# Designed miniproteins, single chains, continued (2), part 97

Each design is a single chain, and the fold is of that chain. pLDDT is the mean over its residues in the fold that is shown.

## One batch from the design tools (miniprotein)

Design m7365
Fold by ESMFold2-Fast:
Structure m7365 (fold): chain A 80 residues (1-80)
Amino acid sequence: SAEEEELKKLLLKATIGGTATLLEHIARTKALTPAQRAEMDAIIADGQAAIDDDSLSVDQLQARLNALEARERALLARLR
């Protein structure tokens, strides 16, 4: 149903927003290089763009979330 699709989109957008918030919080506890700060800002900005894009399907939002999670994992692995 349309309501089920809307709920799935809301849950995916909430997950994107939540992971961005956690990344920002982690970043505030560490001294980042300029390159790492730029990567963090890009991940957060791309996540916000996905949340704000009402044209995205459930599958497209899921693909955006998967890409953002991969970028977040790569960044966190470099935060030593």
Scores: mean pLDDT 85

Design m7366
Fold by ESMFold2-Fast:
Structure m7366 (fold): chain A 81 residues (1-81)
Amino acid sequence: SLREEVRKEIEASKPSFEENMKVDKLSEEEILERIREQIAYFRENKEKARANPENTVSEEELERIEIEAEVLEELIEEKER
């Protein structure tokens, strides 16, 4: 499924993602907050696109953005375990 493919891609890049976050010398709490803000940004943009009567973005593309946001949330939950 698309969700499984997106998850595998993000998990494959997880070491680089975590390494890049460490390079910024941010605290663990600040790093997690940045990810949460990114998720909120994706969802807000999706809602704005749907509300726009001139929206040219396909429903398929909007669903893909939601899947990416959900996978990022799961990575945060895994790190908080």
Scores: mean pLDDT 64

Design m7367
Fold by ESMFold2-Fast:
Structure m7367 (fold): chain A 57 residues (1-57)
Amino acid sequence: MEKIDKAIEELEKKGYTEAAKFMRDAYYNKKLTPEQIIFLLKKKGYVEAAKILEEHL
C-alpha cells in the first residue's frame, strides 16, 4: 500500500475532505511526487494535510 494512501485515509477520518481530494488527484491523476504535493499543500494553506503527508514519508 502506498504511503500516500495512508495520509489520504487519515485526512478523510479527520474530516479534511477537500485536502484529501486534492492529495488524491495530485498523486493519481497529476502524477506529482509526495514532495511536490507537500509544497503545493503548504502554498494552499493546507498545513495540517502537509504535516500528515510528511509524517507518512
Scores: mean pLDDT 82

Design m7368
Fold by ESMFold2-Fast:
Structure m7368 (fold): chain A 65 residues (1-65)
Amino acid sequence: SKEVEEARELGDKGGGVVSGYETTELLKRAGLSEEEAIATSGRTGINGGLMSRHGAVGAVEGALE
């Protein structure tokens, strides 16, 4: 639940988006491997990946199930 709240806060601060770097770190804390977290966050994209606030929250919730 802490990771979900942090994803919400990061999305609010980012104007509705969360960086791939920040999402990757949250997903790793939620229990994903580094490889899975990077793939899920889209961090390998041109801008290091950007995920919508909704997408980042959903990804972290999914990782915690």
Scores: mean pLDDT 74

Design m7369
Fold by ESMFold2-Fast:
Structure m7369 (fold): chain A 99 residues (1-99)
Amino acid sequence: MLLENSDEEIRADIAAARQSIADIEAVEAGAEPQSEAQKNFAEFLAKATEEEKERLRLLKEAIERAIELLEKWLKEKKEEEVMEEIRKLEAELKAKIAA
């Protein structure tokens, strides 16, 4: 499956998305911008209408939900991969005992 070949990319995307949320939250909390991303968010928030700020909040919530779904998918897939490997080892051992 194509998703299986992109585990490292999915983990990188999750890390980037979490960093984006952290940057937004830091700026919203009034923290001094420490990165280019945080400076860009601070400039956006200074000029943004209340409607634009609400859209940012909804986008943040959607990203958080997407991260949870991706992490669940990676966790479930890893568990199945481990179980498949165990099954193969069990089958090989059974064959050796029968010989």
Scores: mean pLDDT 69

Design m7370
Fold by ESMFold2-Fast:
Structure m7370 (fold): chain A 77 residues (1-77)
Amino acid sequence: SILEEFEAELARIEAEARARVAAGEPVDDVLRWAGQRVQRLLDRYSKVVSQEELREITALALERMRELAAELEALAA
C-alpha cells in the first residue's frame, strides 16, 4: 500500500541518518539533512494521498523524527 511505501521510505531516511552519525558526521547536520529529506518525501506524497492520509503520514513523520533526534542526541552525549 501507499502507507507501507511511505513507512519504508521513512525507515530508509532513519537508517541513513544513523549510518551518517556512526561515520562521524555531526548530529545537528544529520538531523537537518534528515528533516529536509522527510519534508521532500511529504511534499511528494501530498500529490497522491488524500488530506486524511496526508495528516496521518505527517503525524507519523513528526513522531519518528522526534524519536530519531532523541536517539542520535543521546549517542552524542
Scores: mean pLDDT 88

Design m7371
Fold by ESMFold2-Fast:
Structure m7371 (fold): chain A 87 residues (1-87)
Amino acid sequence: MAEEVEEAARRAARALGASEEEAEAVGEHARALAERIAGLTDPEELERAREALRREEEAARAEENEEVREAVLRAVRALRRVLEEAE
């Protein structure tokens, strides 16, 4: 659900030191992205989205800051769930 992605993204932004206002903006942007992913119907676009999320997850796992890593991984996993539901 897009709301879960918004909350996860806001949490990730705060972990990166964002202000409350910045975290809200990041959450809104992530929600819009989640809604866009949920609307994907083209198999080629869905595959590209899966590849992109896989790469983001790998990049997040390489993050040295544990708090940032966990927050970003939550956001990526929430987006992946939206993508699976779009299928």
Scores: mean pLDDT 74

Design m7372
Fold by ESMFold2-Fast:
Structure m7372 (fold): chain A 94 residues (1-94)
Amino acid sequence: DLEERIKKIEEILSKGGKEIHEYLKKGDYDKAAEVAIKTLEEIKEVSPPEMQKILDEAIEELKAYQKAGDILGFLRVLGETLEAVQDGFVDLAS
């Protein structure tokens, strides 16, 4: 079950990462942000309840930065959130 969830998250991240990269190359930051938020929402659906709470809080913060047009703040929070997700799965696997 845990290995299956990790594999699904890797697939979600791979797909989302490609879409984000394509929009960033086009300078479409709004669409890149939408894809990033959608990717985290999809990760949340396959995450345990404690990680779902962390992702809910991160998604709301990302939406606030997106609404403000703060791309640097958005990217910082996205990076911090991805680190927290990776650390959380390492802890669960231990």
Scores: mean pLDDT 79

Design m7373
Fold by ESMFold2-Fast:
Structure m7373 (fold): chain A 77 residues (1-77)
Amino acid sequence: SEDEKLLKEFKEKLKKYEEEHPVKISITAEDYEFSEEDLEHIKFSLYGLEVKEGKKITGVHIDVKDGKLTNVTIEME
């Protein structure tokens, strides 16, 4: 599918970017376990935001209550 092809291309670009720029993004969530796919989607969105804003993401705070996402806060410098 077109989405699978795009995802594969983005994964390859992200891997190369991570090898050249070892960026560690800290994600904190209370009482919630993220799947590997959810984490990948979040990382793709965060890298896109860094490129758009020209700033580095230093932290991501995710508030979860009763298994539902309530708030997301992104810290940048």
Scores: mean pLDDT 63

Design m7374
Fold by ESMFold2-Fast:
Structure m7374 (fold): chain A 75 residues (1-75)
Amino acid sequence: MTLEDMIARAREILAKEGFSEEEADILIKAVLEGKFTEKVLEIILERARKELKLSEEELEEIREKILEQLEKAAR
């Protein structure tokens, strides 16, 4: 499987999971740059902010807690 084949398959999977083409491209680029976790978190928090009408302060607190848990899980 080539990198190009992997990217094409990743786009198909992300589309089936309900991600937009724009979101899928951002996530694929983040995977290639080694920033996948950060960009997934950013997209999830942006969706949560829009749906739950969270303040910027509440969003930042949630982000910090998730990043702390991810750092602990990586051990």
Scores: mean pLDDT 69

Design m7375
Fold by ESMFold2-Fast:
Structure m7375 (fold): chain A 79 residues (1-79)
Amino acid sequence: SKIENLLKKVDELLLKGVTALVEQKQYERALEFSRDLSKIKEALENENFQTALSLIDELIKRYPEFASDLEELKKEIES
């Protein structure tokens, strides 16, 4: 399903982003990134796409290093 594919993409981004931040010793940012992606995942599971898109826009502002991956996730939600 579309939701299952979106959730898989969030899990892949979570692994990628947390790994990168931990390797840079940015442990608190890694924890915050994980929490923010969990909120996006919850919104998607509830089919609350407008909330998910809003949360992604805020996450892009806070984690510009992951903007390309987050924009791609946003695009898949909008399609």
Scores: mean pLDDT 88

Design m7376
Fold by ESMFold2-Fast:
Structure m7376 (fold): chain A 68 residues (1-68)
Amino acid sequence: SVEEETQKVLDEISRLVQRMNEERLSPEEQIAAVRELRDELLSRTKSPEAKEFLQEVTDHLIRRIRAQ
């Protein structure tokens, strides 16, 4: 379902954010990790709505990292 795919995206992003904080990644390393996760999840996501959500959330996260 769209809800299940959206929840999986949120869970994976939450895990990545925790890992980035714990490993003290540089902004460039953080952006690379977000892009890699986006590409991996896009290949596994079926719903167009969940794909759009994934792109919007990861783009927003990259913008916030760059603004630091």
Scores: mean pLDDT 86

Design m7377
Fold by ESMFold2-Fast:
Structure m7377 (fold): chain A 64 residues (1-64)
Amino acid sequence: AEPAPEEEARRLAWIRLANKAMTEKGLSPEEVGLKFRQIIEKGYSLEEIAELLGLDVETVEEAL
């Protein structure tokens, strides 16, 4: 089944956010993957996502 446009857009947004975290904070792809898993499983807020990735809340909002 093809993913819904919203699901695909969300996936691309996560990829953009991962690239920012890796570039700006030097996180490894493995570290980003583990942190994203926690976010998805626990339903973190934007503020909690920003704290976990070490990014600004504004940066997270713009990427998502």
Scores: mean pLDDT 72

Design m7378
Fold by ESMFold2-Fast:
Structure m7378 (fold): chain A 82 residues (1-82)
Amino acid sequence: SIEELADRLFNEMDTDGDGYLSKEEINRVLREKFGWPMPIEKNPFLKLIWDQWDKDGDGRLSKEEFIKGLKSKTVQNILQAS
């Protein structure tokens, strides 16, 4: 399921093992796995994705926020259309 895939991706990206994803960790994975050439702050599509994931605005994501973001139709459409 998408929840299982999101959980595995989260664990892969969470290099610190603290249960949260930093902006740098997500930016790195977006760059390396999805080929995004710009940092989140410079790319309007990456900012849109980040805003969907970072509901708290604290610069980090819990696993629940990450799963909810990936289930967003907006984020899924952006990732599939790439």
Scores: mean pLDDT 65

Design m7379
Fold by ESMFold2-Fast:
Structure m7379 (fold): chain A 89 residues (1-89)
Amino acid sequence: MIAELERERPRALEALVAAAAPERRERVRELAERAFELAIEAEREEDPERARELRARAAELMLTALGLAAGLPEEEARRKAKELAEKYL
């Protein structure tokens, strides 16, 4: 999983950033990179409960990045991301 996440990271990140409006690309990149970092950290985590918490945080950040790429204001994207992460994760 770690090697797969690291391999897919550049491709997924660039696709997401390219989908965003130019003025949002830097912030989308920042959030998506942090999400990948937490996802990789979760795969290295030995404690199942901590791994689940790290995955939930990674999902929240990625959903926030997706919301920004879709044109939502950052505050709204964050609120929706938290709601979705809580409901499905």
Scores: mean pLDDT 79

Design m7380
Fold by ESMFold2-Fast:
Parts: sequence; structure tokens; C-alpha cells
Structure m7380 (fold): chain A 70 residues (1-70)
Amino acid sequence: SMEDINRPLTPEERQALLEAAEKSKDPEVARILRNAAESPTRGVAILALAVAHTVSPHPEIDEALARVSA
């Protein structure tokens, strides 16, 4: 729903993105995941991850996108 897409990320969703960024060995992937975690809304985080994955497909980004899109 529009309410779900426009809500802020939960602390759990944000923490999962930050942990994924910390564990990533790719500095560009880590940067993308941190930026998604700092997004003002769930929708902005989803869009940022989807654009990044479209430009340069990466399993870590795809996994993060699946988690915040659930």
C-alpha cells in the first residue's frame, strides 16, 4: 500500500542493511547498502537498491532488495 511504501524503514530493516554493508567486501556495494539504510522512506530505499541492481547486478543488493520489499 502507499502507507507501507512511504513509511520510514523499521529499525530492524535499517540494521539489516547496515550489517550487510559492514560484511560486504565490495566498497561500492557497501556504499549502496549504507545509502539505502539512510533513505527517508522504504520506497526510496527500494528504488535506490533496484536502480543499483539494474545498473550493476550484485547478489548482495538483490538480497537487500528482497528483504525491504517483503
Scores: mean pLDDT 81

Design m7381
Fold by ESMFold2-Fast:
Structure m7381 (fold): chain A 103 residues (1-103)
Amino acid sequence: SALLEEALKEIDRLTKKALEAIKKGNEEEVLKQADEIVDLAERVAAELVAAGQRDDALALLDHAIKALQEILKASENASPELISKLIGHILRLIGLKLQIELS
């Protein structure tokens, strides 16, 4: 769907911003971009589920999880606080994906 395509593109844009922030040591900006990825994925996944597009919602959540995992891998030398928040975001989206699969 067009909604899925736009959301995937925006997640890719936010991921690039997060990776640039990591190179600069700007953890506050990394957290901001990661929060925006999670908020976007949750909002658009809910909209896709409401529209009966469950497969698109699952694809979006998988893409967002992968994006957060890429940010986490690039953050191996970051603070424990940043690492723990990224792990929390990944687990939250995995939980949402499971909830949709089981509904």
Scores: mean pLDDT 92

Design m7382
Fold by ESMFold2-Fast:
Structure m7382 (fold): chain A 66 residues (1-66)
Amino acid sequence: MEEVRKFLKEQGLSEEEQERILEIARWIADKLNEVAKDFLEEMAKKGYPQAKKDLERIKADEERER
């Protein structure tokens, strides 16, 4: 979020436009993370080593946030 806000400010966008874009970006990021997680779970079930490693990292991060 902070990097996106800085980028938008550098592009000369108004503060109102920056906040609207940040809300949209946050919503997109949430949806992309959900889709990516589902995709990785499917790939891990198929036995792809990289997908299993990526899922383990995500699960470790989720446990840390609890």
Scores: mean pLDDT 71

Design m7383
Fold by ESMFold2-Fast:
Structure m7383 (fold): chain A 88 residues (1-88)
Amino acid sequence: SEKEKKEFEERLEKLFEEARELARQSEEEAKVDKIKSLQLLAKAYDLMLEGYKLAGKKYPSIKEKYQKIAEGLEKQRERLLAEAEALK
């Protein structure tokens, strides 16, 4: 149980670290390729969304809170992709 919890938390940390790296790459691309920058940031939000959905499934006591966070992230992702599309 404790080992499974730790392994799950490490999996979530890895997802959020990967999202942070994509966000960093997005910042670098923002000066060179704005469309690519927005697409990279949308991918970062996708990874965060996956993490919060997984956490909500594992911990029902915080599911409602994490569902609200996931809804916010989904809206931001849609905004980023729409902005990227508008720049084509």
Scores: mean pLDDT 83

Design m7384
Fold by ESMFold2-Fast:
Structure m7384 (fold): chain A 65 residues (1-65)
Amino acid sequence: SEADQLIQKGIEELDKQGVSLEALRRRRETLARNSAAYRDSDPDTSRLFALMEARLAEKIKELEG
């Protein structure tokens, strides 16, 4: 989807900037917390944060081997 392409481009930009694996893990934790925080008040926003978290988790696994 277009959202997945934008998320992938964002992850590639972070990689080019040399963002540490530890910083990527912290960003993933923040996205997971935001997803949980919006679950009841704004389910669509919660779902978007969950999607971003899942894609970043995938990138972290690639970097870990």
Scores: mean pLDDT 77

Design m7385
Fold by ESMFold2-Fast:
Structure m7385 (fold): chain A 77 residues (1-77)
Amino acid sequence: SALEEVRRQAERLRELMEEAGVPEEEMERKLELLLAQRLAALKEEGRVSEAEAAELERHISAEALAELEAAIAEEAA
């Protein structure tokens, strides 16, 4: 799903930044940028609906990423 794809990309980026010793505040900014860029691309490609786009926008912050992961895990059950 589009949410799972965005989550996977965000996790990979976070891992790389943690290995590089990037501060948490900077990591949050980079993750927000990644999520915004991916959301724009998905809307342009027509791969996500307006409702799904709105949901992704709610999960742009680094703190919301954990909630998104929990929601994906619950849907998978």
Scores: mean pLDDT 65

Design m7386
Fold by ESMFold2-Fast:
Formats: structure tokens, C-alpha cells, sequence
Structure m7386 (fold): chain A 75 residues (1-75)
């Protein structure tokens, strides 16, 4: 795996763990992941893609974007 692919997988694993912490049922994880990554504003999508396109993406930045988005969906 490239570094970018590793960070993408770690970001997805973090999203799943955070959803479990927030009490999201396992059967809803795919629905919520689609909302997190596919229903972004243009500005949010740009920020996420810009970080993922780096040779060494910052996992902490990606986790923060994901956490903020999940918090928007489950206030």
C-alpha cells in the first residue's frame, strides 16, 4: 500500500470506531460513511481531497474532518 492508501484505510477505521462510540448501529455504518464522504459541501470536499492528494497525508487532519462531519450528522 502507498502511504496515501494506508492513511485512507486508517481514516475509514477511525470513522467506524467513532461511529461506534457515538452509538451508531453497525447496519447504518455504510449509510453514515456515504454521508460523511459523499454529501460534503464544495469547501469540505476540497479540503478533504487536498489532504488525501498529499504524498504524506496528515492523519490527524483527516480524523478531525471526519469527526466534525459525524458530529454534524449526530449532534
Amino acid sequence: LTKAQQVQLETLAFAEAYMEERGVPKERHEEVLRAVFEELSPEEAEALLAELRKENPDLSVLKEIVRARIDELFP
Scores: mean pLDDT 75

Design m7387
Fold by ESMFold2-Fast:
Structure m7387 (fold): chain A 63 residues (1-63)
Amino acid sequence: MIRIRGTGTVSGPGEPLTVTLEALNEKGEVLAQRQITIGPNDTPEQVGQKIQQAVQEVRAQAQ
């Protein structure tokens, strides 16, 4: 079974958010990783698309 873990790093209000998405196995070992950057001017739709694409990519690599 594969789990997805997301970790966000912020430097302050209005700064870009760096999100690391990791696919983990049942033992908590990282099988695949992808990093995305969410800018302060990104729309909710753009944020959702970036996250969805990154999740699909790490799931595909974890298989």
Scores: mean pLDDT 78

Design m7388
Fold by ESMFold2-Fast:
Structure m7388 (fold): chain A 74 residues (1-74)
Amino acid sequence: MVIEYAEDGVPIVLGPDLVTARENAISLGKDAIGLKDTGGNFVAVVVRDGEVVGEAVASTRDDAIRRALELLKE
């Protein structure tokens, strides 16, 4: 499992597939983003309090992360 951090300290969890990235993000037990490159888009699964609260999809990694962080603020 690879973990990176957004500029605000939110962990970005990577996995070989979206299901693994999601499960790894949930396993942290805190606010996190599970991120996967799907070959045409980036999918960011947003986890708050151990639950999936949404997904962000964008053509760029930075846009997917930005949208996911906006969902965590709401």
Scores: mean pLDDT 79

Design m7389
Fold by ESMFold2-Fast:
Structure m7389 (fold): chain A 83 residues (1-83)
Amino acid sequence: MVARGTVADVVAHTQEEINRALENGDKEVKVEVEMPTRALAEAAARAIKQVARDIGAEVEVEVEGTRVYATIKLSEELLEKYK
């Protein structure tokens, strides 16, 4: 789990992990972040969902207190476009 201070940091981290998965040909990206407050955790969860939607990926996000768990599923079509 990685501690993040802002929603912007979470967006950057999520985009970085997605890019890494696309480069490696991984079909699944797991993002686990801990936020300073529950409100920021809920905001981070919404931001992660938006990043996934913007690229056309499926996403499952759960918030437990200040912790956010996200699983982003990259389609084979999306992976082929990045090759």
Scores: mean pLDDT 79

Design m7390
Fold by ESMFold2-Fast:
Structure m7390 (fold): chain A 71 residues (1-71)
Amino acid sequence: AVMTGIALKVAVSELRKALPQNAELPELLEKANKLPDSFVLSQEDSSRLASLMKAQKYEEALELVKKILSA
């Protein structure tokens, strides 16, 4: 299954709750909000992000989100 832009926004919001002092997350959430409705993650990125969030590996999930949104 592939994650949508909405699912990515939810993941970034959860990362903000887990890492409240992280200064990059507000900007990442703004970038996620600007994604088109047709935006979907690759199958690889979708699977990796879902696994990291489930495992509560929030710092690794943050690095993956930064990679996805930095392009």
Scores: mean pLDDT 81

Design m7391
Fold by ESMFold2-Fast:
Structure m7391 (fold): chain A 58 residues (1-58)
Amino acid sequence: MYVDPVPRPKSGVKGAMVWDKEKKKWVLTHDGYESEVHPSLSDEAIKEFEEAVLNAVS
């Protein structure tokens, strides 16, 4: 089920993308805790974060 966007405020959230060699994909981490896909972390939200991090570097 799609949950309404109640994401953490980005101004207070520190997140990072880590390459997962098992899944061969980027995994989102927040506040030092690795969170697998949660209903509140949709594929769209994860992808948007991944793109934002990549664009910040390049």
Scores: mean pLDDT 49

Design m7392
Fold by ESMFold2-Fast:
Structure m7392 (fold): chain A 68 residues (1-68)
Amino acid sequence: IDEAIAKLESQAFPTLEQLLEVGEALGLSKEEIEEIYEEALKMLKQGVPIEEVKQFIIDKLKELVKKL
């Protein structure tokens, strides 16, 4: 879990492909990952700083893993 998230944290901004790889490692569905990515793109479009959007993705992944 921590290793997959650390990989994501090292990226400037993750691609959908990279996020799907992390999600698979965490046991999350493709649909859950795609929803997170869509929300992240909406935040970027609204002018939210890239660092905050990246943190949102990481926090959402951790939240979903905790519910498993």
Scores: mean pLDDT 74

Design m7393
Fold by ESMFold2-Fast:
Structure m7393 (fold): chain A 79 residues (1-79)
Amino acid sequence: MKKSELYKELSKDKETKKFFNKALEGKLTKEEADKATEKQLEALAKASEELRRRLEENSLSVGLILKLQKVREKRKIEA
């Protein structure tokens, strides 16, 4: 998905956009990462390789990365 399309989708959901922005800024707490909804995880999974790299550079837990991998795998099976 193109960066512009992702941001346009995020603008329609304030909570998902806030979560995504916190993740990119490295301000996401472990509790917020653990409580991430499927919708929030799907938004991160749709991110481009550049956005994914920025998320990985932030102090996100390995657990969040594993949850994102599971969401991506589920989407490939359902497609």
Scores: mean pLDDT 62

Design m7394
Fold by ESMFold2-Fast:
Formats: sequence, C-alpha cells, structure tokens
Structure m7394 (fold): chain A 58 residues (1-58)
Amino acid sequence: SEQDLHDRVSALAREAAAMLREGRSLEEIEAYIRSRKDVPEDLKEQLIKQIRLYVQQR
C-alpha cells in the first residue's frame, strides 16, 4: 500500500517492537495500540494478533 495508512501502521509496528525490547508487558503494548486513533480497528487487531504470535514463539 502506498497510502499514508501503510506508513502509520509500519510506524506503530516499530513502536510496538521497541516496547517489546524494553520489556513492556503484552497488555501494555495492546493498550497502547488500541489507544491509537489514527489507525483503523481492524488493522490494530491484526497487529495485536501478530505480536501475540511472535511473543508465543519465543
């Protein structure tokens, strides 16, 4: 996607990855993602699902 939305989702994913590296809880990361008003709910849920899968693989 060449939309501004793609850049916002990518930035949010990078922020979530940084929070994981800092040792933030999954609950804190999910709350942060859900608090974002500039990203559609469907994309926020997809990102949360991907983060959960990533954490479970460790």
Scores: mean pLDDT 80

Design m7395
Fold by ESMFold2-Fast:
Parts: sequence; structure tokens; C-alpha cells
Structure m7395 (fold): chain A 65 residues (1-65)
Amino acid sequence: SLIEELDRAIDELGAAGASPVLIAEMSRVRDELRRALEEGASPAELEEIRERAEKLIREVKEILS
């Protein structure tokens, strides 16, 4: 689950002493994805949020490498 991947990334960032701003940004994207799923957003809207979340996860992994 992408939400579970975001939760793990948030935990890893916290353990690494990452910026609170970055952690907050990832939490907002997670919450936005959860809300979109609950409200029955269009497939296109879900894909846009998913792509933003995946991009953030990739950027975080690259920074922590």
C-alpha cells in the first residue's frame, strides 16, 4: 500500500533526524491520498496524488543514500 510506504518513509526520516518540514509535507500528501480515496475522487485525481507521493518517496531515498 502506498499509504504504508509513506508511513514507513516518515518513520525513517524521523529516525534520520530529517527536517520537520519534509516530514510534514509527506504527512500532508498521505492525508490527501486518504481523503481522495474516502471521497471517491476520479482515477485521474488519484493518479496525480499517487505520482506526487511516489516522487517524494524517491527523493527521500536519494537524499538518504
Scores: mean pLDDT 80

Design m7396
Fold by ESMFold2-Fast:
Structure m7396 (fold): chain A 67 residues (1-67)
Amino acid sequence: MKEVFFSTSGGEEGLRKAAAVLLHGAEEVAAQHGRDAQAVLDAGQEALSKVLGIPKEYISKLVKEVQ
């Protein structure tokens, strides 16, 4: 069976949801701290990449797709 745990086939919907939450959270954090939302989003993408073991480029692509 296809693996659902963050695979390109089964896990993509989960990653899209995580990307949407990350984008929304970055906007809120930027507003509260007077920071650039893009800078906060970039830092969040890097952290998520390291936690999940997924390339930052892939996470960035998903964030762009949910914008």
Scores: mean pLDDT 68

Design m7397
Fold by ESMFold2-Fast:
Structure m7397 (fold): chain A 98 residues (1-98)
Amino acid sequence: NPRAQELLALLKEMQPEMDELREKAAKEKDAKGLAAETLARLAELLGYTELAPYMEELGLNSSSDLVYQAGALLNEAYVQGLSPEEVRERLDELRRNS
């Protein structure tokens, strides 16, 4: 799958930025801030820039399990070529069921 290979390459290039965010969060003891920044940055990386504020709010106010599921949903949505509106609806459903 060409989109899955493209996603993997994007995530690998983003790895140093993610390592820096994790180190900052560990020093500040801010797991919620790490979740918020990671999800917002992932949304921007995948071309869902308009969802970045939504993903930041989700990261601040959600459980670790929900944050993990939201990140996985963004990755799947990118591979499937979903619109930002479709992604937002699926994220809202995920939050209601969690």
Scores: mean pLDDT 84

Design m7398
Fold by ESMFold2-Fast:
Structure m7398 (fold): chain A 55 residues (1-55)
Amino acid sequence: SAPSAEQVAAQARVNRATRDMAEGKIGPEDLRRRGFPEPQVEALVRSAEELRKLE
């Protein structure tokens, strides 16, 4: 089954945030400002840290 357009947009937003954080363009405060809940902010910070370790 295909995800909804809303789910696709939500995943794209997560991917952009992770990339921007890995590049040092945004921080956790920017994620909170964009409406991400605290558990997701923590997950995105961890994902960005893992990406930085691979580069």
Scores: mean pLDDT 78

Design m7399
Fold by ESMFold2-Fast:
Structure m7399 (fold): chain A 55 residues (1-55)
Amino acid sequence: MEREEEEKRRQGEFLRRSADVADQTLAINEGMAPEVEEGLRATKERFLAEAEALE
């Protein structure tokens, strides 16, 4: 149990860090063009979904 949980946790943490960077970019640059914001949101959602799927 813990072996697979640890591997999933490591992969999920890596993906969550990537998603966190995208989230921070959205927060800091909220005044960006809507098209750019949409791209960043899609990237964030993808990384978070992959990380959550590993749980």
Scores: mean pLDDT 73

Design m7400
Fold by ESMFold2-Fast:
Structure m7400 (fold): chain A 75 residues (1-75)
Amino acid sequence: VDLEEVERLVTEELTPRVGEEKARELAEKVVRLDKEGKSNAEIIKALVESGVSREVAEEAVYTYNAVLAQLKVKA
């Protein structure tokens, strides 16, 4: 799976909610934490601790998992 493509797609999905800059930051953090072996709950906690609302953090993780699943089926 191309992680740069995953980051781009997650960024695009979150941009209407939080703006492009913050969406990109969220996408990068989620990808990084997942690569470190963090669970969905641990990723959400890390995002909330960085000042993200819980609702946005949960949406970011959900979007990431959906994008990742879609790309794994195609590649």
Scores: mean pLDDT 80

Design m7401
Fold by ESMFold2-Fast:
Structure m7401 (fold): chain A 70 residues (1-70)
Amino acid sequence: SDDLHRLAFEVVDIVEEEAKKRGMSLDDPRYQKILQEAIDLGGRLYAQGESFENIVKTVKEKIKELFEKE
């Protein structure tokens, strides 16, 4: 759906911004792993009927957590 594609692009932008802030290269395997986990989470929440606003908030918090672990 159009909303799902928009959500995917928003998630990519958030992950790229956080990676750049942390000096992580976009060719780093850690970046690719975090990006995939964030996209998967967003898709699951969308499938469960969560609002776009709540999905973005949850995914943004999860992205920060994932970068801290890597």
Scores: mean pLDDT 83

